# Designed miniproteins, single chains, continued (2): the designs that were tried, part 68

Each design is a single chain, and the fold is of that chain. pLDDT is the mean over its residues in the fold that is shown.

## One batch from the design tools (miniprotein)

Design m6500
Fold by ESMFold2-Fast:
Structure m6500 (fold): chain A 71 residues (1-71)
Amino acid sequence: SKIESEIQLALAQMIAWLARKAIEEGDLEAAREMIELLRKLAEEIEDPEVKKEVEEMIRELEEELREAEEE
């Protein structure tokens, strides 16, 4: 369902926002938990375009988290 994919995308965007917020505040454990939740959500997405967008969000967040852990 297209509506289902739209809801999944909105949820992914919210989780990604929370993950970035956690990284900015130095809560790297919360950030890791949000990224893991986002990975689990991505596995449930059947729409290939939405799945790709969520996978790209995960990639960006993983890079941001890695940079935060190095500093």
Scores: mean pLDDT 84

Design m6501
Fold by ESMFold2-Fast:
Structure m6501 (fold): chain A 86 residues (1-86)
Amino acid sequence: SPLLERIERALRLLEEAIARETDPEARAQLETLRAILETLRELYLAGEISGEEALRLVDELLDAAIALLRERGMEELAARLEELRA
């Protein structure tokens, strides 16, 4: 599934951002976004949300993550997340 592939790539990028983040508050925000994305993946795989709903929610989460990464100066990771948007 192209959506699942995007989610897996986004999870890897968030993991990299969490590993690089030195500010505890910003790291906690990134960990929260990762947890939400993992939950969206599980709900989609369980058939509890439609592919259309999952795509919309993933894009909204990616927008939030991109904004946070830019605020933290992680421009390269933010750009790589933008490539995953629909």
Scores: mean pLDDT 88

Design m6502
Fold by ESMFold2-Fast:
Structure m6502 (fold): chain A 91 residues (1-91)
Amino acid sequence: MEILKKLVRPDERLKKILEEEGLTKEVLTVAEVLYALYRWAAKKGLFDPEDPRIIDVSDTELGELLGVDRVDWTDIEGIVERLLKHSTVVP
């Protein structure tokens, strides 16, 4: 997907989450951001016990940032759409 190669500069809230996962670069690909968010959610145990593809972010910084309570991590397009609203796209 061409969108996964797109370069973005995360805002301060998103950058804080990414830095917790070891991503400290000024500019990141969308793929790097998504992978870091997945790892972050996994370490916090946010996966739905009935469907581990669903991440419950309702009580997290990520949920606040994205404005949603649940994320289907396999819905890459939906996640990217919300993520780009909270990132600066590199020209």
Scores: mean pLDDT 76

Design m6503
Fold by ESMFold2-Fast:
Structure m6503 (fold): chain A 65 residues (1-65)
Amino acid sequence: AAEDLLKGQELYRQGKYEEAVEYFKKAIEKDPKNAVAYRNLADAQRKLGRFDEAEEWEKKARELE
């Protein structure tokens, strides 16, 4: 639930982007309509240089808002 999103955000702040991605994906599995989780996932993917994947997640976030 919210715990996975918060853990992902903590990992992102620590620069642990690959681990942050995994927690944001878990947050999405538990709440598929959480636009914040999709935006955070996109941001983490951009930090990893995964720009195409980041654009897909960002588009999904916008569709939910």
Scores: mean pLDDT 84

Design m6504
Fold by ESMFold2-Fast:
Structure m6504 (fold): chain A 80 residues (1-80)
Amino acid sequence: KEELLKKIEEEFKKAEELVEKLPESLKEQHRKNLEEVKKKVEELIKKGEYEEALKLAQFHVDVLESLLAMVEEVEKLAEK
């Protein structure tokens, strides 16, 4: 339980760092999205579904990593 909770916190720290790397125009939207994910993860923790909570947090980090890579490519095109 404690170990899974620590891993969830580590994943959310990664997610917050990824959001801060996004362009200003996207930061607010993705901060709100992250808050919704945190709320869903908290609900899973309250239900005792710690493994599902961790998976959801990890999935969101993967999504943000993919989004950041995509945004970097789009920004290169938008500069033209």
Scores: mean pLDDT 80

Design m6505
Fold by ESMFold2-Fast:
Structure m6505 (fold): chain A 85 residues (1-85)
Amino acid sequence: SNLIEPKKIKEELEEAKKLLEEGKKKKDKKLLEEAKKKAEETLKKAEELLKKAGEGAGEDVKKFLEEAIKEAEEIIKEAEELLKK
C-alpha cells in the first residue's frame, strides 16, 4: 500500500523549511522558533517510525526516515544558530 507516514513527514519537513526560510528573509524570531519547533516534532515522529520500521519494515522506509532525521536536525541547527545572534 502507499505509505502515508513518509508523505506526512515529507510535508512536515517542507513546512518547517518554509518557516525557516521566511524567518531568515524577514529576520523574524517567532518564525525561526516555529521552524525549530516544527522540525523537532518531525524529528521525534521520524525517530519513532524508524524504531518501528527497524522491527520489520523495508529498507526503503528506513533509508527515507534516516534522511528525514538528518534534514530535521539540519533545520533545528540552522534555526538555533540564527536565534542566538
Scores: mean pLDDT 80

Design m6506
Fold by ESMFold2-Fast:
Structure m6506 (fold): chain A 62 residues (1-62)
Amino acid sequence: MDELIRKAAESVKKAASYLTAAALRAIADGDEEALKRLMEIMKKVSKTPEEKQGEVLKELAE
């Protein structure tokens, strides 16, 4: 149980790092469409309870 919770937290942290890198790249490239898409993803994750954020991220990766 604790191992699964730890893995879920690490997955969320890793996804946050990827989102940050993608946002910086979109800003550097002037890609407004990519930035809007990232904002939608961030908004969806922020409205999701912590326990279900991993499921939302998995769905978006699919």
Scores: mean pLDDT 66

Design m6507
Fold by ESMFold2-Fast:
Structure m6507 (fold): chain A 82 residues (1-82)
Amino acid sequence: ELEEKVKELLKQLKELEELLAKPNDLPPAVVELLKERLPKLKEKLEEVLELLKKGKYEEAEKKFKELVEEIQKLIAEAASLV
């Protein structure tokens, strides 16, 4: 379950990053924020996958929880810019 959630979220972030690389109708401030934050979030999600592959489930779960909180903060920041 956790591995599937991490992979799904990572896929969604990669797809969003690809969309942001092309012209889009999002507010410029939101685009700038997402371009800055998404690569770092992807890197951290890949670290969670590596922990899962090594059998470090407790560390992976803790890191994933921290990442979900970071994503929630990012959504709130993006919402404040529109």
Scores: mean pLDDT 79

Design m6508
Fold by ESMFold2-Fast:
Structure m6508 (fold): chain A 58 residues (1-58)
Amino acid sequence: MSFEEAVERLRELGKRSPELATLARVGIGEAERVLKETGDEKLAGESAARGVEALEAM
């Protein structure tokens, strides 16, 4: 899953409830931080994908 795909998936999951919206914002922010610090879209995408997996397991 690309960085953009994972962020979009987190955003969609966040639309389902206020609790998921809060967790999606945290996940997106962490992925954006990884991208800013490393410049590596693959690592940022993996960070966001972990957030998607966590939210989908709820």
Scores: mean pLDDT 82

Design m6509
Fold by ESMFold2-Fast:
Structure m6509 (fold): chain A 69 residues (1-69)
Amino acid sequence: MKSEIARLIAAAYILATAAEMLGKRDVAEQVRKLIEEGIKLYDEGNYEEAKKKFEQAVELASQAIREAE
């Protein structure tokens, strides 16, 4: 679990940076907000909800990159 969450966070940050480089700064900001919400949930012991937030962050960033020209 902890290792999987760390990988999701890393992936989300990498993809957010890629989205920002492609001119999708608003999406990158939304992705970072989801990561912050996930970290808060993780710190509260809500690992399942935290994982969902990180998965949402990865999905949002991936979709934005695919939709970039």
Scores: mean pLDDT 80

Design m6510
Fold by ESMFold2-Fast:
Structure m6510 (fold): chain A 84 residues (1-84)
Amino acid sequence: REEAIDEIRELLLEQLDSMPLDSPEAEEVRKKLVEEIERLAELLRRGDEEAERLVRQMLRELEESGDDTPLVKRLLEALRRLLE
């Protein structure tokens, strides 16, 4: 479980880092998203049910996106592993 949470955190940060930055406003959004990713990881480590619901929602949204990039595939696998 801890390993799956850390993998999800790392993959989400990599996904965020791979996003194109087209404006100064994008940098502020990135900082906010980094903070949200860190909070999500902490809540998941504590067994927070709402954080687990958010992870299930993220899994569904990523599956619906049809994105088959290696990073997204790894993220999907890590999310599924956490929810086992």
Scores: mean pLDDT 73

Design m6511
Fold by ESMFold2-Fast:
Structure m6511 (fold): chain A 94 residues (1-94)
Amino acid sequence: KKKYIGIERPNTKEPGIAILPLEELLEIFKILKENPVEGAKKLTEALIKSMEEKRKEKPDLIITEDELSKLVQDVVEGKSIEEIEKELEEKIEK
């Protein structure tokens, strides 16, 4: 079953939730780990595209922009993608 992560976007002109497949988010985190600048760019583009497409999938987990920023920092500081995936999946099961 494909899992989706919702990221709260309260400070945009159209406040809402950006919805990304977990697999897409993890792939962006892999890029972020190898190239933080390119990874950050792809993350921003994915969030914008998700909002423009007005995706209707129900997110399995909703996180804040601050929580997303913490995950990004953890990845850049050397946390493994496997640990990030495990943390997100554990939150989905709650």
Scores: mean pLDDT 77

Design m6512
Fold by ESMFold2-Fast:
Structure m6512 (fold): chain A 78 residues (1-78)
Amino acid sequence: SERYRGLLLAQAAVWLKAKGGEDPEAFREAAERLEELSEEEREEARRAAEEYAEKHLTPEELEELRRYEELAERERRA
């Protein structure tokens, strides 16, 4: 669903930012790859991204992820 897609996009965005990625094209490419995955593969990717975030992101970056999740949920309702 849109919320799940938004969550994966948000996690990809924060992950790219943590790795010094500022390129919008890299973000779009990650988003397109996530959309091409099956539902099970997307759920696996989400878990991997969450595990990565917990181990490697700062509390500030984790809060940024939460804000993106809120936006994704809002978009799902629109």
Scores: mean pLDDT 58

Design m6513
Fold by ESMFold2-Fast:
Formats: C-alpha cells, structure tokens, sequence
Structure m6513 (fold): chain A 100 residues (1-100)
C-alpha cells in the first residue's frame, strides 16, 4: 500500500528525530525522565510496525509519551522540546494514514 509506505517513511523520520532528541539530552540529569519516555515511545512505534492490527493503539501510546517528554524537555532544552513536538506530529500523521 502506498499509504502504508508513506506511514513507514514518516515513522522512520520520527525515529531519527527521537534519536537526535535523546542524544541532545544524554548528558542532562534532569532530562532522564524525558529520555525514558522517548524510549517508551520508540518501543510503541516498533510494536505498531510489528502488529498492524493494533497499530493505532500503539501509535496513540507513542503520541502520549512524546507529548509528556516534550513538556519535560521544555524546562531543560526548549530546542529539543520542539524536536519532540515535530516527531509527535509525524507519528500523528502516520497514524492517520494507517487508519485509511
């Protein structure tokens, strides 16, 4: 499916942004909780790819984790918080494509 391929491309782009966000905060002790939430969001993104029947549910979990991670990151690195918000938007777009 062309929609599935586009969704996979969006999730891959989100994954790359999440790696950047985690690396930017790697040396910040106050960002430990935000980094943990990023790791949980990544796990849900992989679960969505591995289980198409529950993809929407896993992507919803990822979106919620990224929203919280962005809130926490805002207090320590506002630029990283914006990267997390962009990654969340890409995951939301991927979810919409997979539901069609």
Amino acid sequence: SALKKKAEELLQRAYELLGEAANRMAAIPEAAEARRLIAEAVRHMFEARGNPEEAAKHLDEAIEKLEEAARLAEEVDPETAEILREARRLVEEAKKLLEE
Scores: mean pLDDT 88

Design m6515
Fold by ESMFold2-Fast:
Structure m6515 (fold): chain A 70 residues (1-70)
Amino acid sequence: SEVEEKLREKAKENGGLLTPSQVVEILVEAGYDRTIATFLVNEKLQELGKKTLSLEEAIEVYRELEELKK
């Protein structure tokens, strides 16, 4: 998907890691609601005890947003 490609490109720039703001901005640019995207990213970080996301973790957030549309 276009979102997964953009996440992959951004992760490559940052040694395999994505900041919360980078993930949120990619999701918002793809048409997702900023409030929901921000909530899910922050929830994932809290669950993991981390300040940044791996590519796989960022893709998980994207897939959670897609499930909410069903």
Scores: mean pLDDT 85

Design m6516
Fold by ESMFold2-Fast:
Structure m6516 (fold): chain A 55 residues (1-55)
Amino acid sequence: ESEEILLKALEKAAKEKNVELAVKLAKFAISVGIDKEKLIEILKENEMYEAVEKI
């Protein structure tokens, strides 16, 4: 499932503190119809506030 793969990739990027990759993955996920609020929750749980501001 592409959505699940994207969410796992975003979680990994966030845990690794890769802001640039997290922003790119989140924007791509939004473009394919994944709920923006779900992506914001994952980023906030990993204290990626800079990435939240960029999406």
Scores: mean pLDDT 82

Design m6517
Fold by ESMFold2-Fast:
Structure m6517 (fold): chain A 67 residues (1-67)
Amino acid sequence: SKEDGEKAAKAAEEAAKKGDATGAMSASWQVRESGGGSEEMAREAMRAGQLGDAEKAAKLTREAAKQ
């Protein structure tokens, strides 16, 4: 849902502030599973999180949730 996507985007931003790439990756997975956002951007956010780039993962998770 849109609300679930927005909550996931906020969680990703908070994880990024803490340097928590795994948390940001988990939030991007929630956007993908909710079906309310861009699946391709959520996949790119997950990849960024797996590479330890918490800031990029959070940014892409937010963009994915906008759909």
Scores: mean pLDDT 72

Design m6518
Fold by ESMFold2-Fast:
Structure m6518 (fold): chain A 74 residues (1-74)
Amino acid sequence: SKLVEEAKKALEEATELLEDESKKKEAEELFEQGERLYGSALSEIDRLEKKDPELARKYREELEELRERAEKAR
């Protein structure tokens, strides 16, 4: 799913930017965007769960790990 991929990318980029103190504001804005994309991706994953529960679980675990990593980097 493009939405799941976009959420992953935003969270990964936010994590990298959060490690640079000079880019803290940009990192926080990207993290907030990543959180919005994460929420939207979860809604899409909920629909996927009815058709492919194993793939839906994999996407949830990947997104949860990336979000937790970004939060720890703040």
Scores: mean pLDDT 80

Design m6519
Fold by ESMFold2-Fast:
Structure m6519 (fold): chain A 85 residues (1-85)
Amino acid sequence: TLEEKVEELLKKMRELVDEMEKTTDYEEFLKLLEKMDELAQELGELARELHERGDEETVERVKKEMAELIKRVSDIYKKLEERLK
């Protein structure tokens, strides 16, 4: 069930990033980013529990997926910032 919860959170985070890619509005992007931060905090708590249980493989997968999502968010932010010039 912890692994299922992690997969559900990662799915929701991917959906938020997809919505971020569709927006041309900076304020909308910031609202989506706030939701992303909330999910990231919840995911971090679950990753801590998985680490304490010795599920190292799932923790490493979460780290990799988070790194990829953070990179996507950074790319979106850069694109939106360019539009404000």
Scores: mean pLDDT 82

Design m6520
Fold by ESMFold2-Fast:
Structure m6520 (fold): chain A 118 residues (1-118)
Amino acid sequence: MSKEEKLLEEFKALVDRFRATVDAIVRAYEEGRISKEEARQQLLDLAEAFYQAVKTFLERAKKEGVSKETLEEMVKLANEAMDYFLEAAERVFPDDQEAIERLKKLKEEFNKYAKELL
């Protein structure tokens, strides 16, 4: 496996870990183990942590010379995961316009960053 293929696999594993944590938060809320307010706070904090982790990873990947095609695949995976955060938010707190708008803004800021990176 090439260094580039290994970095893409590491990135996929990172994305999968964040998605699994989203699922754990949603499940905890649906099982009554955490409140809606706790689920809201945890999902928003996790989305910000995800953005920082993805940004750091993409900067490292670019510095290590991965192809534009691989960076574009990473950006696509990150966008799909951000959409997953939004779907989870709409499931748990559909009437929380502030939280939903914060997640949408985070995706917009990520895509501005990604456009400058690519």
Scores: mean pLDDT 89

Design m6521
Fold by ESMFold2-Fast:
Structure m6521 (fold): chain A 73 residues (1-73)
Amino acid sequence: MSLEEAKERALEAAIETARVLLDNGYSPEEAVEIAVRSAYLVLKNVLGMSQEEADAARPEIEEAVRKEVERLA
C-alpha cells in the first residue's frame, strides 16, 4: 500500500469516527482529537507505516477532519 492510499483510508475512517462521535454528543474538539488519534494508530499499527510517514500524514489528516467536523457541526 502506498502512503497516499494509506492516508486516504485513514482519513475515511477518521471522518466516519468523527461523525459517530458528534451524533453521540461529543464536542467538535473531542471528535477531532479522538478521530485523528485513531487514524494515526491505524496508519502505524494496521497499515504498517513508519513513524516518520505517520507523523508526516497526521497534520494533513487533522486538517481534513477539522474541516469536515466544522461542516457537520
Scores: mean pLDDT 79

Design m6522
Fold by ESMFold2-Fast:
Structure m6522 (fold): chain A 91 residues (1-91)
Amino acid sequence: MKAEDEKELELNGKKYLVKVESEYDEKEKKAKTKVEAENLETGKKKEGEKEFPQGSQGNINIHFPEDNAAISVTVKYDEKEKKFEFDIRGK
């Protein structure tokens, strides 16, 4: 199963667009998650990708040290409901 989410965050007076894409690999029993974050004022993009085991809550952090900003994306796949849960937050 594949799921996507998108959220705009404002951190330290700057706007970021965060996109999350996750796919559950039934054979490997892992959620493969990709995150892209863009600073909407500078156009600077950063990405992160991780695989998380089934039943685990995964976390991907993207840092913009030049902006003193960090973005945290939490991903959980519920195998019983066959659904992804995403939580996109600024730090």
Scores: mean pLDDT 80

Design m6523
Fold by ESMFold2-Fast:
Structure m6523 (fold): chain A 68 residues (1-68)
Amino acid sequence: AEAEAKEYEARIAADPEDAEAWYNLGVALAKLGELEKAIEAYIRAIRLDPAYGEALQNLAKVAAEKYA
């Protein structure tokens, strides 16, 4: 989880427009309980690819978990 987050952060540093890396960073951060950062990562993925269904679904799930 932490190692996964660092891997995707490195990918994003090399290519900030990698929607898949932003989505996977969100997944790793959600597993760590970093819900706010996970939400931000999913929003970034959606901004890069508005049709990213998995990012949209996971954003809704994490937002519900964080905000009740």
Scores: mean pLDDT 80

Design m6524
Fold by ESMFold2-Fast:
Structure m6524 (fold): chain A 85 residues (1-85)
Amino acid sequence: PLYRPNPKLQELLRSVGEYREVYSLGEIYLAFVQYVLDQKLADPKDPRIWDLSGTPLGEILGVDKLDINDLSGLVELLLKNMTLV
């Protein structure tokens, strides 16, 4: 299935070179990984934990920290910011 990101999420995606109107969940996830790497938001002790406090991504998802091993939790947060097309 493909999803259309909301305007705030589209702005974040543009910052990592993503300019499409619709994305799969996997494509959004890869864009988030790139954003986190570019901004150095991964915890140095455990890179699976993203510190999103005070970041645009944290504001969009409504969380201060994200455990990427909890893929289901990430998907639920993403679906709140996207529309199925």
Scores: mean pLDDT 79

Design m6525
Fold by ESMFold2-Fast:
Structure m6525 (fold): chain A 109 residues (1-109)
Amino acid sequence: SLEELIEKLEKLIEELKDTDPEEAAQLLYALGLLYYQQKKYEEAIEYLEKAIEILKDSPSLASVYNALGKVYYQQKKYEKALEYYKKAVEIDPLNEEAKKNLEEVEKKL
């Protein structure tokens, strides 16, 4: 179940925080996406922001910024969604999902 998957990911993140922070960041990103799917947007944002703090200058930030944009879009915070989709596209111009999401949010403004 999704609840069991979240519990397993939280335990794994705790194990990896001290030894493999980059892997912990990837799991924080995954947990953020799982909370997003559950429509727990505040929790999704918290975990995605924790992933950003660890990843900093990594190309993997493009996916995390795209996910934050998606969360803000679902909250109808279109200006914030636009900001994060732009950041995702600036890091990875070939990210097709982020580019489509950027076009879609521009139609809401």
Scores: mean pLDDT 86

Design m6526
Fold by ESMFold2-Fast:
Structure m6526 (fold): chain A 82 residues (1-82)
Amino acid sequence: MTELEKEARKYILEAGRALDDGDYEKAVEFAQKAVELAKKSGNLDLEARAYRVLATAYEKMGDTEKAKEWQAKADELEAQRR
């Protein structure tokens, strides 16, 4: 596992904690960092997971359209997995 993948997983975990705490803006911030790191590492599984956290955070904030957009991106990456 690369350092980029390790950091991406760390940010996904922190985003999950922020969701549990009701800090949805912080959850978006951590999840966006996870997306950036997952893209740099080329790890499509981590990128899809980070997109799902973004979808959940936006849904919790009442932004249903953004939540649907991020969920669709996650689903598309999984569909493109060979």
Scores: mean pLDDT 83

Design m6527
Fold by ESMFold2-Fast:
Structure m6527 (fold): chain A 99 residues (1-99)
Amino acid sequence: EEERRRFAAGVARAAEQIKKLLDEGNYDEAASIATALSNALRTHPTPLPEEVRQRLADLARKAAESIKSGNKDEAKKYVDEMVRLAAEAAGIPVEELPR
């Protein structure tokens, strides 16, 4: 449970960083972070169930694709969904995650 909470906080921080970079127009760096997150979720063990891990990896990949296509709003939707899914899987309210 503590590991799940730490993991969810990590996802929230990554999502916040991606959104900040998008707002600053740093699309290449935002795409790089989203791609790295997708790869990490796919290849490294996480404290979440496999189905949740695969869904998070897919959302991160879709976020990266949206960023590369210049679709900032779609990218933000995908990273927000990742934060919600990770928080839900960790059993914590989204508002308790760090910004």
Scores: mean pLDDT 80

Design m6528
Fold by ESMFold2-Fast:
Structure m6528 (fold): chain A 70 residues (1-70)
Amino acid sequence: SETEKIIERQIKSLEDLAKGQPPEVKEEVLKLLKQIRELMKKNSDLRKIFELMVKAYELLLEGEKEKRKG
């Protein structure tokens, strides 16, 4: 579906952002993205997918904040 394509595009973007992060942040983000894909395969509630996506963004933002720490 169109919705599945949009979510997959977002997952790919988040995977690319995770590549530049510390290993711990990368591993946690990739774990969340894998959970999102699993939920999509199970036709789960979009709210759960959204909550995991928000967590992935929050982890990436915290990783960037730590990289910029003086």
Scores: mean pLDDT 79

Design m6529
Fold by ESMFold2-Fast:
Structure m6529 (fold): chain A 61 residues (1-61)
Amino acid sequence: SKEELDYEVELALLEMQASIALRAGDKKTAAEYYRQMADLLEGRDPELAEKYRKLADEIEK
């Protein structure tokens, strides 16, 4: 559906932004993008949402 495609595009853009931030050494910004991905996944894929929250926490260590 269009809703599913819009969701997948948004998730992919957030993943790209997180990767760019990580390569730039901007851990705080990368963690913020992972948290946005977790928020987007909440209710759709709670297990994957939790994974991204943990990744954000690990990146900021």
Scores: mean pLDDT 84

Design m6530
Fold by ESMFold2-Fast:
Structure m6530 (fold): chain A 77 residues (1-77)
Amino acid sequence: SFLEGVKKYGELMGNKKMVEDVDATIAALKDPAAASRAFLEAQLARYQSALAAEKFFSDDQVAELRAAIARLQAALA
């Protein structure tokens, strides 16, 4: 599929973010009604946990985590 191709490209380029975003998209598309909300809540909790360890990340990585949290909160509103 197209998404599987994008994931493979991300793997070849070492772009872990691209691979993760594709996996997230595939999961959300599989069951939009039930899985999307539960999935978004799980991702929000995961990124919030990552932000709690922000002292191990660069300022740019912390900014990316905060942006991801904001997007997930907006999607759940």
Scores: mean pLDDT 67

Design m6531
Fold by ESMFold2-Fast:
Structure m6531 (fold): chain A 69 residues (1-69)
Amino acid sequence: MREEEISLYFMRVSIYLRYGDLEGAAEAAVEALEAFPEDERVREIAEEVARRAEEAGDREAAERLREAL
């Protein structure tokens, strides 16, 4: 159950990243952090999305993730 929910969040983030929707990816990652704040895998994916948002110059997505991390 718990691992299935985490997998669904990972799928959502991956889809948004492939589409180039950094804001959508950040929103999904923030939801995952709120649901599983102590899960290291969730933190790792959120950090990856934040890094990509910074590289792309998307300050809003990066700031959203940093607030949740």
Scores: mean pLDDT 78

Design m6532
Fold by ESMFold2-Fast:
Structure m6532 (fold): chain A 61 residues (1-61)
Amino acid sequence: SVDELLGQAVRLIQEGTAEGYREAAELFREAARLFREQGQPESADAVEQLARIAEKRAEEL
């Protein structure tokens, strides 16, 4: 479910590693895809922003 994907992404971010941030970004992108399929474009846009932030954090580590 989307909630499970988001929960896993948050746990990965809390690890504070580059790999954790990259994996979290992929989970946020998958969640965004599911939100769009469910007709929730605002939620999809929000988690896509989180994916971009996580990817940038991974590159800075």
Scores: mean pLDDT 86

Design m6533
Fold by ESMFold2-Fast:
Structure m6533 (fold): chain A 79 residues (1-79)
Amino acid sequence: SEKAREVGEALGYSFAQAEKAGATEDEILEAARNAVELLKKRGFSDEEIREAMRYGADVAEKLGAPKASEALRKVAEEI
């Protein structure tokens, strides 16, 4: 959905910023898992959350944030 893509873009930007600010791989992965739980609590479907996480990973990769991209991909696979 467009809403899932907008959420994904925001997550990709946010996590890329965290990586560039010096967040560790473990901190980014934990934050990504927390984001999944938050979206579930907000009533997003599993498919919408997967779409958001995968799109966020693509955005983070384009922004040169490989740790953020990998974390978002890993949590998408856990759904």
Scores: mean pLDDT 86

Design m6534
Fold by ESMFold2-Fast:
Structure m6534 (fold): chain A 75 residues (1-75)
Amino acid sequence: MELVKEGERAYKEGDVKKSVWLYLKAASQAAAEGNLEEAIRYAELGYRIAREAGDEKLAEQARGTAETLRGALAG
């Protein structure tokens, strides 16, 4: 997925906010396509990156996205 590749590139360049945003956008697209497991993986990756960077607000946004997707998968 192109968004995931762009997210990885942004992370390597030190642009954490852009990287997390791209991973969350990838999660949204995967969810819209019915790929909930893939969407959860992207949201969790965004959470991990935000957490490692110390961006607590961005980490909470990514966590919320992952929890919502997990709820959809479980119910």
Scores: mean pLDDT 82

Design m6535
Fold by ESMFold2-Fast:
Structure m6535 (fold): chain A 66 residues (1-66)
Amino acid sequence: SEGLEVETEISMYFIAAAVAKRIGDEELAREYLERAIELARRAIEEGIDVERAREELEEAEEALEE
């Protein structure tokens, strides 16, 4: 389903961001988190797995805070 595909893509960006932070690439980590946020917001707007997307959006936004 589209919801499963979007969730998978968001999860992949979270993993990529975590790896980027692990290697010290803060700019790349920020870019991946921003992509995750964009996808999560789109999922919420389209009504696709809204509760999951809201949780993912909150986690990504928290990860961007310094």
Scores: mean pLDDT 77

